# Designed miniproteins, single chains, part 72

Each design is a single chain, and the fold is of that chain. pLDDT is the mean over its residues in the fold that is shown.

## One batch from the design tools (miniprotein)

Design m2660
Fold by ESMFold2-Fast:
Structure m2660 (fold): chain A 82 residues (1-82)
Amino acid sequence: MFEKIIEKIKEKAEKLKLSEEEKEAIEELLKEIEELKKKLPELDEEEQKKAERKIAVLLSALGLYIAAAEFKELLEERKKKK
């Protein structure tokens, strides 16, 4: 589940012309997700649910960064056509 979403986000990030700051922000979010994923098998059921919820929040934040970058590209494209 998480792997497919992460791969899709990475694919979109590679396609987008991201700034250095945007790349760093995405990298930090991906790193935190990977750390949580590594801990999942060692956690109790209740802690696993908390970790999964945190992963969902981090994935949502990644999605927002990608959406913002896509919107920025649309604005740049619009400037070039004027």
Scores: mean pLDDT 75

Design m2661
Fold by ESMFold2-Fast:
Structure m2661 (fold): chain A 69 residues (1-69)
Amino acid sequence: DQEFIDLVNEEIARAVRRVLERHQLTPEEREQLSLDVVKLANDLIEKKMPPEEVRRAAEEFERRWLERL
């Protein structure tokens, strides 16, 4: 379902934007962020997580990335 895939990508894109707005990432950190994004998107899409869980996962992704930096 394209609508679900779009929702997953939109929520992850918002989390990524918030991380990038708060931190100037190195090229290595940007590469790792891209890999983590692909992994999260694939996991959420494969498991067909409900929208609430997708949003929660994106929030957790943002939080963990900000804590790592």
Scores: mean pLDDT 84

Design m2662
Fold by ESMFold2-Fast:
Structure m2662 (fold): chain A 76 residues (1-76)
Amino acid sequence: SEAEEYLKKGQEALRAGNYDEAIKYFEKAVKAAEEQGNLELTAKGYAGLSRAADLRGDTEKAIEWSKKAEEYLRKL
């Protein structure tokens, strides 16, 4: 799916240290997953956003997106 492809690109960007690019791909992954109603992929996208924000030093965004990931995981 498009969501899975965007998750993969986000993960590749994280490995490369391209945190802004990772955020961009994880935001696209979340949007695609939400449009599909896929709770698991939405949670994975938010977890990726949280990790990228944390590595960028954006603690507030990291916490915000981590809470979103947990909310979606609790619905599974």
Scores: mean pLDDT 89

Design m2663
Fold by ESMFold2-Fast:
Structure m2663 (fold): chain A 129 residues (1-129)
Amino acid sequence: KKEEAEELLKKGVQALRDKNYDEAIKYFEKALELDPDNARAHLLLGRAYLMKGEYDKAIEHFDKAIALAPDSPLAAEAYLLRGTAYYKQGKYDEAIKDFEKALELARKYGDTFLENEAKSLLDEVKAKK
């Protein structure tokens, strides 16, 4: 069961790399059928919806990822991506809060790439206000 869910996540990640977002969604949904509380599966499914421009669905899955793995490296990425979805919807205050939380967690867990992305997106969204 767990090994099967992990293989489905790997296939979904490959589909994301290939920009085959519908196929990625199918793999991540099937992984969640096997393991409904898999925080990484929710993060990846949210990312696939974000890439398709389905921002409300993306936000729902990022909310679940954050709830399942709060104060974690995974939550740092979920906050960054949820903030990006809010930014694309013009919800700048929500985006700023999420980018600030992503920056806080990225610094806490030593993710310099996420830290730099969060800083860049914070500067960009603040320029829109």
Scores: mean pLDDT 91

Design m2664
Fold by ESMFold2-Fast:
Structure m2664 (fold): chain A 77 residues (1-77)
Amino acid sequence: EEEERARLERAREILDKKAKEISKTKEIKEVRRTLLHGKAALLLEFKDGSAILLVSDGETLEERELTREEALKILTS
């Protein structure tokens, strides 16, 4: 319903704000938007092949530092 749509919009806003903050401190090579288990997710790839995965349900923000291997598995799953 409308509540779930609003929650996903809030999640995307949270992810975009955090990504913008990270981009000021680290050089981002690529940004990819996806969904993980029904939650909004944003994958930030850095020039060295490492990545940060951001996941939000509209209220919480999870930040996980990934190796190149882990980032590739998420993108190909």
Scores: mean pLDDT 76

Design m2665
Fold by ESMFold2-Fast:
Structure m2665 (fold): chain A 70 residues (1-70)
Amino acid sequence: SAKEERAKKAVESGIALVEAMAAKMPGQRDRVIAVAEGTLHNAEALAKEFPSLQPYADRIRAFLEELRAA
């Protein structure tokens, strides 16, 4: 559906932004973690409506765990 396609693009863009911020701003880890937490929350909400997006929620969750462990 058009809604699912827009949701997929939104999640993909959000994850790409978080990954880019982590790479470009290594001194701003707490800020990157805060943005990643918001991205995860949105991805999980969208995955409840569109189960096909669950892998994106899992990807950002794993990335967030790596950020917290560093």
Scores: mean pLDDT 87

Design m2666
Fold by ESMFold2-Fast:
Structure m2666 (fold): chain A 72 residues (1-72)
Amino acid sequence: SMEEFEREVREALAVMQLALDKLSGLSPEEQAYRAAKFAIEHLGLSPEEVRRLLREAGFDEEVIDKALEKVK
């Protein structure tokens, strides 16, 4: 469906931003924060969707919790 396609595109953009953040030499905390902020504020992904993506990317739960708390 169109909604599924739009969701897949937004998730792909979030994954791309996370990959760029990982290549930038930032700390894991800053990488997770930047990715979460971009995904929530600019792509409209839910905190639950972002938590899943960060976990799949190999971030620790503590780092994910801190990043999501910081995004409002």
Scores: mean pLDDT 82

Design m2667
Fold by ESMFold2-Fast:
Structure m2667 (fold): chain A 92 residues (1-92)
Amino acid sequence: SHIQEVAQELLELLLEWLREAGADPAVIAAVEELLERTPSMSPEELIERLRELAEAARAAGDELTAAALERLRGFVEMLVENPDAVVELTAP
């Protein structure tokens, strides 16, 4: 599987969860922007962007969104090292 394709699918699932949970509109918009840019980003750029977004969510007091973004970042890091690895990841 392509890392960017897997990351897009996971970001789409995260985005659905954030909308259902009533997350901050600014956080939703940031995830939507990240999803749009993912196909043109390197895995390293994606990892850094997920880290920055998780820190921003945490600073805003949104610990659940921050945890979800950190989990996704860790999964992308794992896929970079093991591109054929299959891990079941659910929204928080």
Scores: mean pLDDT 74

Design m2668
Fold by ESMFold2-Fast:
Structure m2668 (fold): chain A 58 residues (1-58)
Amino acid sequence: SANDIARQGSIELFVLLADTTERILEARRAGDEERVEKILEEHKEKVKKILEELKAKL
């Protein structure tokens, strides 16, 4: 159902946010701003993929 699809998508987005946050924190501790930018770019693409999958199922 649409509710199940939305719930699963929300879980995936939450897990992705937690993982991305940890990776950014590690990169910032290392003083690696270039890595932070790459992590954010990867995060944006992953979010786009999840949203497109949700759109295709609705």
Scores: mean pLDDT 85

Design m2669
Fold by ESMFold2-Fast:
Structure m2669 (fold): chain A 64 residues (1-64)
Amino acid sequence: AEEEARKLIDEALKAAEAGDWQTAESYLNKAIEAAGKIPDPVRGANLATAARLRLVGVKEERLL
């Protein structure tokens, strides 16, 4: 649930730090899906938004 989404975001950030943008994007997409499974809609929306903002950053790095 919430812990899974947070862990996936953390794994994505570690992959991005290592320069593995493809793996980071994959983890962020999984985090968005996991956030959608959170019973609290406010917490789920907040985590999904955080993951989406991180995903935009990862995609921009791949274009630079």
Scores: mean pLDDT 75

Design m2670
Fold by ESMFold2-Fast:
Structure m2670 (fold): chain A 57 residues (1-57)
Amino acid sequence: TLRERGLAQARGQAQLTRDYLLKQGVSEEQAQQIADQVLQEGLAALEEELEKLRAEA
């Protein structure tokens, strides 16, 4: 489903962000905090997109 694909994409972006920051020498705590923010933003964007699709259907 669109929700499942969007969730996988959001989680993937967060994980890539965390891994990138760790490679740059950012602390585990800071990298996780930033990754969590990226995930939350991705989930919010997904919910907005799904709501638009429901409203326009």
Scores: mean pLDDT 81

Design m2671
Fold by ESMFold2-Fast:
Order: sequence, then C-alpha cells, then structure tokens
Structure m2671 (fold): chain A 57 residues (1-57)
Amino acid sequence: SIKEELEKLAKELGVSVKSVEGAVKAILSGDPVLRANVRHDLGEEAYRRLEEIAKKL
C-alpha cells in the first residue's frame, strides 16, 4: 500500500511519517516553492522517490 511505502521511506530517511506525507502533498500541489522546500529538506533522491509515489495517487 502507499501508506506502507511512505512508512518505509520515513524510516530510511530518519524522519517522521507526517513529514513524508506533507512532502507528498507539497509535490501534488504543483507549487514550485513547496516542491523546492522538499528537495532542500529531504534531498533530490528522496524527492524523486516521493514524486514516483505521488504519481500513484
């Protein structure tokens, strides 16, 4: 499930599940500032993985 995929990513990144859920919402918003903040906070590799998860929603 998407929830399990987000929980796994949160553990790998050492962040809360809430942070990863917020990052997916930021990516889905299409707001370039919010998307840039995700890249800055979690890194480019994590951003790309979150973008792939967001495509499934």
Scores: mean pLDDT 83

Design m2672
Fold by ESMFold2-Fast:
Structure m2672 (fold): chain A 55 residues (1-55)
Amino acid sequence: SRETLESDLPLLEEQLRELAEEVGADPEEVERVIASGDPVLVAAYVIKLAVEKAL
């Protein structure tokens, strides 16, 4: 649920930063996503980068 994602937001932000470093994602784009404060967007980006890492 959205409430679960909101409570997990700090952990999702850490996961996003870690994946971004591993994949070589654009730091500006990553910070923009984090700055949005939208837990759904942050979670979606974590999935996106995890898929890119697997390729």
Scores: mean pLDDT 77

Design m2673
Fold by ESMFold2-Fast:
Structure m2673 (fold): chain A 86 residues (1-86)
Amino acid sequence: SALEARLAALEAEIEALKEDIKKAKTLNELIGLGLRAIGVRIDLERLRKEARAAGDEALAARADALIEEVDRLIKEIMEKIKKFKP
């Protein structure tokens, strides 16, 4: 389905974010990754809402799990950003 394809694309973006976070060395890179993570979270929230409206509880649950994962990545990015603050 279109929703399943969108979820798969967001799953792939999350995996790319994980790798980029491991490689990030500058404050500017971390800020960019934080913005990407927020964008993915917004897209997942919209997907979850659409899945629930369609009665697809399984897809909504998968989106919820990915939102929790993105929230963990945002926290990791914020902790890395802290090291650049006095």
Scores: mean pLDDT 88

Design m2674
Fold by ESMFold2-Fast:
Structure m2674 (fold): chain A 95 residues (1-95)
Amino acid sequence: TTTFTASVDAIVSNKKSKLYVEATATADGAAPSTNKVEKEAQADPNLKEKLVKFQATVTVNAGSATVTITAKGYVEEDGKKTLQSEFTYTATVTR
């Protein structure tokens, strides 16, 4: 069993009141493992861009695996979360 921790940085250009990032990690070729991470971040009115960091951990039973990470960016306005961006990252890890 091998545990992978994927750390992903997303740069979001926003001047909106709130930002959320949800990350889901999956692994191919082993018993499926999914972990979701949600992170809330406030918009900075003095910044044109905001760096949002998130982590997803996946445990794989194989010595080699392809890991797919999907990140979704949401913006909250008037208490409503709206999907603004979606990112998929794939990495192959070998022993």
Scores: mean pLDDT 58

Design m2675
Fold by ESMFold2-Fast:
Structure m2675 (fold): chain A 63 residues (1-63)
Amino acid sequence: LPSKEELEKLLEEVERELVLRAAQGEVISRDEAREIMAKRIAEKFGISEEEALKLYEEYVSSL
């Protein structure tokens, strides 16, 4: 599993990208944003999208 610091850094990067895209006029739903985050976590750490979603939900719950 990735460290919490690595996960936080990746999520901050993706959030910045999504905010910039929204500022440029893209409409990104909360479900689409969640899918994008899960895919980026899965790609970065070599885990399944299901595992990535679980990590994302755990991270959000810890805030």
Scores: mean pLDDT 78

Design m2676
Fold by ESMFold2-Fast:
Structure m2676 (fold): chain A 81 residues (1-81)
Amino acid sequence: SLEEKIKELEEKIKEEPDNAELWARLGDVYARAGKLDEAKEYAEKALELDPNNKEALATLAQIYYLQGKFEEAKKYAELAL
């Protein structure tokens, strides 16, 4: 389930808090759940750890697009290519 995926990722993050890929995956899961504020927080955490994390950049592009922030959405989408 979605909740089980979140719990598994949160447990892995407790073991590896500096692993950008885990934060990016958590952000993606929250975005797919429609929880855009949490998704943005986790994607931004992933980019703090790894500015080139393509999954986190793609998640931010999607979030900004859904919020009507099209200039930011384009910027992050291009960086995710």
Scores: mean pLDDT 89

Design m2677
Fold by ESMFold2-Fast:
Structure m2677 (fold): chain A 58 residues (1-58)
Amino acid sequence: GEKEKLLEELRRALLEAGFSEDQAEGIVEDLEEENASVEVLREALKLAKKKIEEKKLE
């Protein structure tokens, strides 16, 4: 569903932002277990993408 797609996108974004595979999986699993809303997942994805951009400038 929509949440599953956002969780997959978030995992990839976290890895690109410089999180380890274990850290990215842990964050995604925590959000899934907490039954995070689509809005919460979109905000998490937005923050991860912002971190990717910040890292590219360093």
Scores: mean pLDDT 80

Design m2679
Fold by ESMFold2-Fast:
Structure m2679 (fold): chain A 71 residues (1-71)
Amino acid sequence: WPEEVKEILEEIKKKAEELIKNPSEEKLKEFKKLVKEAKELASKTLPPEELEKFLKEIEEIEKETLEKLKK
């Protein structure tokens, strides 16, 4: 993946960890906004096969984060 796509993936992972540590409505909104921005960036930057892989990575991170948050 291009560096900018890797960077935003890293940011999503960091935001997920922050959200799990200190859950709040504002942090959840920030996390969801970052996920949307990452999907937009990837759709403009990546070819279809790489985009599908990236979206699966993002979906797994989001699912795992929300599951941990709902414990």
Scores: mean pLDDT 78

Design m2680
Fold by ESMFold2-Fast:
Structure m2680 (fold): chain A 90 residues (1-90)
Amino acid sequence: MNGAIELIEELYRKAREELSKLLEDAPEEIKREILEELEQATEDLINEVGKLMGQGKYSGDEAIEYIRKKAKEITERLKKLAKEKIEKAK
């Protein structure tokens, strides 16, 4: 469990850094919305992985693979959303 949660936290920090850089010149409202969505998606992933591992439904390796896949999907989705919101705010 601990290693899986630590990986989620590491991937969250990287995604937050990338999104913050992308949003550097964006309106504060857009920056807040995107970063809040990242935080919520990360919390949801922690809860889901914790529940599935607690029930013995995922091995450690399966949890790591799932985390990496979901983190990539979340980051790609939020980068697209950020770009769309920035373009509309011009």
Scores: mean pLDDT 80

Design m2682
Fold by ESMFold2-Fast:
Formats: structure tokens, C-alpha cells, sequence
Structure m2682 (fold): chain A 85 residues (1-85)
């Protein structure tokens, strides 16, 4: 649907913002961007939500590997995303 396409676009934007914040070392901005990403996935249609949650978890696992200083924040976001599978 048009709503799902908009939410997916916003999800990609939130993930790029999280990456930018991680490069800047801004823990608060990383946390807020990841909370937004989880919220956007939770707002998708029931048919797309599990697939988007799986994608989000994979991206978050990669973020934790590249930015171990944010591992605790990222693990919390993975925990929330797993509830949407």
C-alpha cells in the first residue's frame, strides 16, 4: 500500500540517520533513530512487518559489529524488533 511504501522509505531514512549519528559518536541520536526505526516497522501491515523486522535485525547486527561502543543501545533495539517477527 501507499502507507507501507511511505513507512519503508522513512525506515531507510531512520537507519541512515542512525549510521550518521554513530559516525558522529552521538549516543542519544543513535538511540532515538533506532527507536524510530522499530516504531516504523511496528506500524507496517501484518504481511510486511515480520519481513521488515528481520531486515532491521540484520542491519542492527551489522551496526553493532562496526560500532561496538553502541552495542548496548543496538541490542535493546534488536530485542524490540524481535517482538515484531
Amino acid sequence: SRRDRLLISRLIGALLRALGAALDGDKKAVEEALKEAVRLVGSLSEELRPEAAQFLIKVLENLAKNYPEFKEIVEKAIEEAEKLL
Scores: mean pLDDT 89

Design m2683
Fold by ESMFold2-Fast:
Structure m2683 (fold): chain A 63 residues (1-63)
Amino acid sequence: IELTEEQLKEIAEETGVSVETVEKVVELINEKGLDITPEEIAKETGISVETAAKILRLIKKKA
């Protein structure tokens, strides 16, 4: 998947994380596929599982 810089900023603002964190989540999805779990994202990024799930949902909605 590919997101614009503006879409990355929107997700970061809505979830309360940095743009760099959102970019890391996108990289993980591109590496492991859309079936990646929020738990895997949380482990790789250090964010909460709940925040990871919210970011994943927003990315899927925009992609």
Scores: mean pLDDT 79

Design m2684
Fold by ESMFold2-Fast:
Structure m2684 (fold): chain A 65 residues (1-65)
Amino acid sequence: MEEEKERIIDEYLRRTDELSAADDVAGRAAFHREAAKKLQELDPSLTVAQAYQELSRRIAERAAA
């Protein structure tokens, strides 16, 4: 479960970097929504909003590292 969540988050971070390099704002937003939904599917106790917060937290943590 944790491993699958990390896989989704890592894929999201990788793709977000690619889309940011391409300056594709709409693509980043669409992919963010998709990743949040996938996280919610793995953990149904999370709302989509909470999944968004988790992704944002991971981005901030990576930027701080």
Scores: mean pLDDT 72

Design m2685
Fold by ESMFold2-Fast:
Structure m2685 (fold): chain A 104 residues (1-104)
Amino acid sequence: SMRDELIEKVKELSDRVIAQLRAEAAARGLPQEDVDFAIEELRKITDRVIEAIKAGATPEEVLALIQEEMLKLFEKYRDKHPEVAELLLGALGTLATELHRLLS
């Protein structure tokens, strides 16, 4: 189905975004704990996006979900771990932009 094809593309996109985040974090010399945390958070967000798509969420609802997660991560990490917050916002921004393209 078109929905199953979309889910597959979301999974492929998530893998690319995670790979890019790993490379950027390594280049910046970030601690492994911070990298592992960021990847786990991205995986959780991707899983929520896939479940929303399975439940029949609209493109607008999927994008709103990502925007909500970006706000939560920014508020949680901006003061204590600004570099982690920066990487997560960048990764989620890429995810949102590419998902908007896939859903349009």
Scores: mean pLDDT 82

Design m2686
Fold by ESMFold2-Fast:
Structure m2686 (fold): chain A 97 residues (1-97)
Amino acid sequence: MLSDVETVEELVLEVTKDASEEFQEIALKAIARYLVELGLAKTEEEALKLTVEELSKAMNLSELIEFSDILRRLRERKPKTLEEALEIIREVREEHE
């Protein structure tokens, strides 16, 4: 699976491929903002262009587990707004701190 995915943008699109285009856009924006807040990128555009290899080297195991839980919870709840998606990310981060 990961061998066919080069960037964070491609990873998010792959894990949300069976969802609506509107949800995919929300997921991309939410994940980009999350990565900027972690200090892994300076802009949301840079965050989406990060390679999966760069991300795996920058994140520790607990951060990778948190990121996995964020992707899973976004897929389960399918938020309709960016604000809902950011709230889901905040909930996951509080659980992992």
Scores: mean pLDDT 82

Design m2687
Fold by ESMFold2-Fast:
Structure m2687 (fold): chain A 57 residues (1-57)
Amino acid sequence: MRYRVTTTFPDGTTQETEVEVEADPAASRILRTSPVKAGAPLPASETYPRSEVERIE
């Protein structure tokens, strides 16, 4: 299984990382990141990264 992790920084830059995991349910759970809600005014923190995890394969 292959996952793409996209991290968006507060300055608007993005980083993409692809990780390949064999059929290991524990590893798949570790790679899961809770998505953050975008489109609202920024919360109190200015240094938080936003991460999204998408299964590619």
Scores: mean pLDDT 55

Design m2688
Fold by ESMFold2-Fast:
Structure m2688 (fold): chain A 71 residues (1-71)
Amino acid sequence: DAVVEYLKAHTTLPDSVITAIVRAVPAERLARIPEELLDRLAAAVNSLADPEEQARVLAHFLFTGELPPAP
């Protein structure tokens, strides 16, 4: 899964957390995510210090398509 591999390589989240969240998302949504949005998502996740908040941002984006607001 290209999305899982990308997030594992470009975020600080544990592999198990990334895999669990991505597995819950419909495959049709994963196929429609542009690489540029994955890069922006990775930057947003990595801007957070708390792994719980990182996981929340990842899940929210994958289910809604919304990135967190700029600080």
Scores: mean pLDDT 76

Design m2689
Fold by ESMFold2-Fast:
Structure m2689 (fold): chain A 75 residues (1-75)
Amino acid sequence: IAALKAAIAANPNNAAAYTNLGIALLKASNYQQAIANFNKAIAINPTNASAYLGLAVAYTNLGNAAEAAANLNAA
């Protein structure tokens, strides 16, 4: 996580770093922070399937079925 935060600080437009940070936060069960990072990755790269899948997983864990379905379909 610290290395990924450093990568983002060095290049704030690095969609891959935001996606990887989101995945690390999902593994830590930090779903709200994961969502924020996946949304940033999508803002940089709208075709980032991994970020959409990550959002679907995070929203599923938070009980938001509609957002989970929408993001799964976008992936």
Scores: mean pLDDT 73

Design m2690
Fold by ESMFold2-Fast:
Structure m2690 (fold): chain A 96 residues (1-96)
Amino acid sequence: SIKNEIEIVLREYFQKVNEVEPSEELFQKLVNDFLEAYKIYVNNNYNSQEAIKYLENKFGVKNLSENPRIQLLAEVAQSNPSVSNDLKKFFSDLTK
């Protein structure tokens, strides 16, 4: 499922950055935030603008596409063979 693939990407991200992994509760909240963003993306004919705004509001950040964490998430998704092309495209489109 797309949710399981988002979990794979986020877990690999936290391993690569050597950041303290969030609690399971906070991790699942983050998974659900990206899952909701993915649903917004699909419902807008694979246009990332509304998904980007959603995540900017959820994370309290501006210019999400330029955020190095989002750029690294896109790189992680692209390099992982267990991640679908649809989800790879989603994370790539968040950087635009």
Scores: mean pLDDT 87

Design m2691
Fold by ESMFold2-Fast:
Structure m2691 (fold): chain A 87 residues (1-87)
Amino acid sequence: MAVDEVVKLLRERGVSDEAIEQAKAFVDALEASGYDLTDEERAELVATTALGIQAVRDGKTPEEIAKAIQEGRDLAREAVKRVKERQ
């Protein structure tokens, strides 16, 4: 699944398991609230949320946090591409 590839790539970048689990919990809470998310949308939300949380934990500036969130979107697109190419 695209989320599993996102989690792997986040760990390879040194993102904490705590940040990853908090991001996954956030996406689970959205789905529990009635949001019908695609696999691609789940992957993007996990990646952007985890990198944003990690940047905040690392004491980054608001500009650096915004950059980390954008890097999360790029990471999610790469993860989705890898999963689709594997089929």
Scores: mean pLDDT 84

Design m2692
Fold by ESMFold2-Fast:
Structure m2692 (fold): chain A 96 residues (1-96)
Amino acid sequence: MAREAVDLLVDALEAQGRTLEATIVAMNYAIALASGDELEAVRTAFETAAKIAERSGDPALREAVIDALNEASKLFREQGDEEAARYAEEVAKRLR
Protein backbone atom coordinates (compact mmCIF):
# COMPACT_ATOMS: atom_id res chain seq x y z
CA MET A 1 0.00 0.00 0.00
CA ALA A 2 2.30 2.82 1.20
CA ARG A 3 5.23 1.42 -0.80
CA GLU A 4 3.06 1.44 -3.97
CA ALA A 5 2.37 5.17 -3.46
CA VAL A 6 6.08 5.89 -2.90
CA ASP A 7 6.94 3.79 -5.99
CA LEU A 8 4.71 6.13 -8.06
CA LEU A 9 6.89 9.09 -7.03
CA VAL A 10 10.13 7.15 -7.64
CA ASP A 11 8.88 6.09 -11.10
CA ALA A 12 7.83 9.68 -11.96
CA LEU A 13 11.30 11.02 -11.04
CA GLU A 14 13.03 8.24 -13.02
CA ALA A 15 10.82 8.94 -16.07
CA GLN A 16 12.07 12.57 -15.95
CA GLY A 17 15.72 11.36 -15.90
CA ARG A 18 16.07 12.16 -12.17
CA THR A 19 17.60 8.81 -11.08
CA LEU A 20 19.66 10.21 -8.16
CA GLU A 21 16.65 12.15 -6.85
CA ALA A 22 14.45 9.02 -7.16
CA THR A 23 17.05 7.15 -5.07
CA ILE A 24 16.98 9.91 -2.41
CA VAL A 25 13.16 9.65 -2.13
CA ALA A 26 13.35 5.83 -1.80
CA MET A 27 16.18 6.01 0.77
CA ASN A 28 14.43 8.66 2.92
CA TYR A 29 11.27 6.51 2.87
CA ALA A 30 13.23 3.38 3.95
CA ILE A 31 15.06 5.26 6.76
CA ALA A 32 11.82 6.82 8.08
CA LEU A 33 10.00 3.47 7.84
CA ALA A 34 12.77 1.75 9.89
CA SER A 35 12.54 4.41 12.63
CA GLY A 36 8.75 4.84 12.97
CA ASP A 37 5.20 4.96 11.71
CA GLU A 38 4.42 3.98 8.09
CA LEU A 39 2.34 7.16 7.61
CA GLU A 40 5.31 9.28 8.78
CA ALA A 41 7.54 7.44 6.27
CA VAL A 42 5.06 8.21 3.46
CA ARG A 43 4.96 11.88 4.52
CA THR A 44 8.79 11.98 4.47
CA ALA A 45 8.87 10.53 0.93
CA PHE A 46 6.19 12.97 -0.34
CA GLU A 47 7.91 16.01 1.22
CA THR A 48 11.27 14.89 -0.21
CA ALA A 49 9.79 14.59 -3.74
CA ALA A 50 8.00 17.96 -3.37
CA LYS A 51 11.24 19.70 -2.28
CA ILE A 52 13.11 18.16 -5.23
CA ALA A 53 10.40 19.42 -7.64
CA GLU A 54 10.36 22.93 -6.08
CA ARG A 55 14.17 23.31 -6.11
CA SER A 56 14.55 21.96 -9.67
CA GLY A 57 12.80 24.92 -11.34
CA ASP A 58 11.63 22.35 -13.94
CA PRO A 59 7.88 22.64 -14.76
CA ALA A 60 7.82 19.14 -16.33
CA LEU A 61 9.27 17.59 -13.15
CA ARG A 62 6.79 19.57 -11.00
CA GLU A 63 3.83 18.31 -13.08
CA ALA A 64 5.13 14.70 -12.99
CA VAL A 65 5.39 14.83 -9.16
CA ILE A 66 1.91 16.44 -8.89
CA ASP A 67 0.45 13.68 -11.11
CA ALA A 68 2.17 10.96 -9.03
CA LEU A 69 0.85 12.50 -5.77
CA ASN A 70 -2.70 12.63 -7.19
CA GLU A 71 -2.41 8.96 -8.23
CA ALA A 72 -1.07 8.08 -4.74
CA SER A 73 -4.11 9.89 -3.24
CA LYS A 74 -6.44 7.70 -5.35
CA LEU A 75 -4.66 4.51 -4.20
CA PHE A 76 -4.90 5.50 -0.51
CA ARG A 77 -8.59 6.43 -0.90
CA GLU A 78 -9.36 3.06 -2.57
CA GLN A 79 -7.70 1.39 0.45
CA GLY A 80 -9.68 3.48 2.99
CA ASP A 81 -6.73 5.62 4.13
CA GLU A 82 -8.35 9.06 3.92
CA GLU A 83 -5.60 10.70 6.03
CA ALA A 84 -2.80 9.61 3.67
CA ALA A 85 -4.98 10.48 0.64
CA ARG A 86 -5.62 14.03 1.96
CA TYR A 87 -1.93 14.50 2.72
CA ALA A 88 -0.96 13.56 -0.85
CA GLU A 89 -3.56 16.05 -2.20
CA GLU A 90 -2.26 18.80 0.13
CA VAL A 91 1.36 18.32 -1.05
CA ALA A 92 0.21 18.33 -4.71
CA LYS A 93 -1.77 21.56 -4.09
CA ARG A 94 1.29 23.27 -2.53
CA LEU A 95 3.32 22.49 -5.70
CA ARG A 96 0.76 24.27 -7.93
Scores: mean pLDDT 82

Design m2693
Fold by ESMFold2-Fast:
Structure m2693 (fold): chain A 63 residues (1-63)
Amino acid sequence: EEERLLQLALEAARLGDLPTLSVIVPKLSPEQRAQVGAVVRAREPQPIDWKRREELVKEAESL
């Protein structure tokens, strides 16, 4: 049962199916969520988009 949810989450992570991930991830264990997160990170060449990166840099500069 949990294995089926994990496999669905891993497939959704590979495809970038964010709506499916938002439904499944809360039902996973912390260990399973870490595994899904690793797949998402591997798929994303840039984990933060350029605009969000600029905002974070500006906030850090204000410290």
Scores: mean pLDDT 66

Design m2694
Fold by ESMFold2-Fast:
Structure m2694 (fold): chain A 69 residues (1-69)
Amino acid sequence: MTEEQIDEIAKLLVEQYGLSEKKARETAKLAVSLLDQSIEDAAKKMVEEFGVSRNAAKAAYVMAKYYAK
């Protein structure tokens, strides 16, 4: 996945969920690394690592999976 695609995921998380740019980027990168996991398992790990909402975590996963296709 390209750095530009990670930036697009991060932008969504900032605009829709109010995350800082840095936290959004870290969450996007983690979501990309968890695409082999189920959405529920990936979301749980993102919530535990970065304290993001479950909805933000699921949004990051869905966007990452879209770009990985």
Scores: mean pLDDT 85

Design m2695
Fold by ESMFold2-Fast:
Structure m2695 (fold): chain A 80 residues (1-80)
Amino acid sequence: SEEEILKKYEEFRKWFDEVAKKATPEQRREIARIQAAVDIEVAGLLFEKKYFGISDEEAKKRFDEIIEWAKQRVEEILKK
């Protein structure tokens, strides 16, 4: 459901905040760009679910793909 996606997104944002607290100022700027991209993608997904009839299963799969992408990008930023 939309509510379940939003709840998982809140959990992900909490993880982002913890990562940002431990990051350097330069890494924090790059992480903020990834956060902005995730916010845009999630908003787009919820819009498509509301107006284009994407199933709960499709929405969950696409949400998981967005989160996986973001985690990989953040890991790259934090490694060096």
Scores: mean pLDDT 83

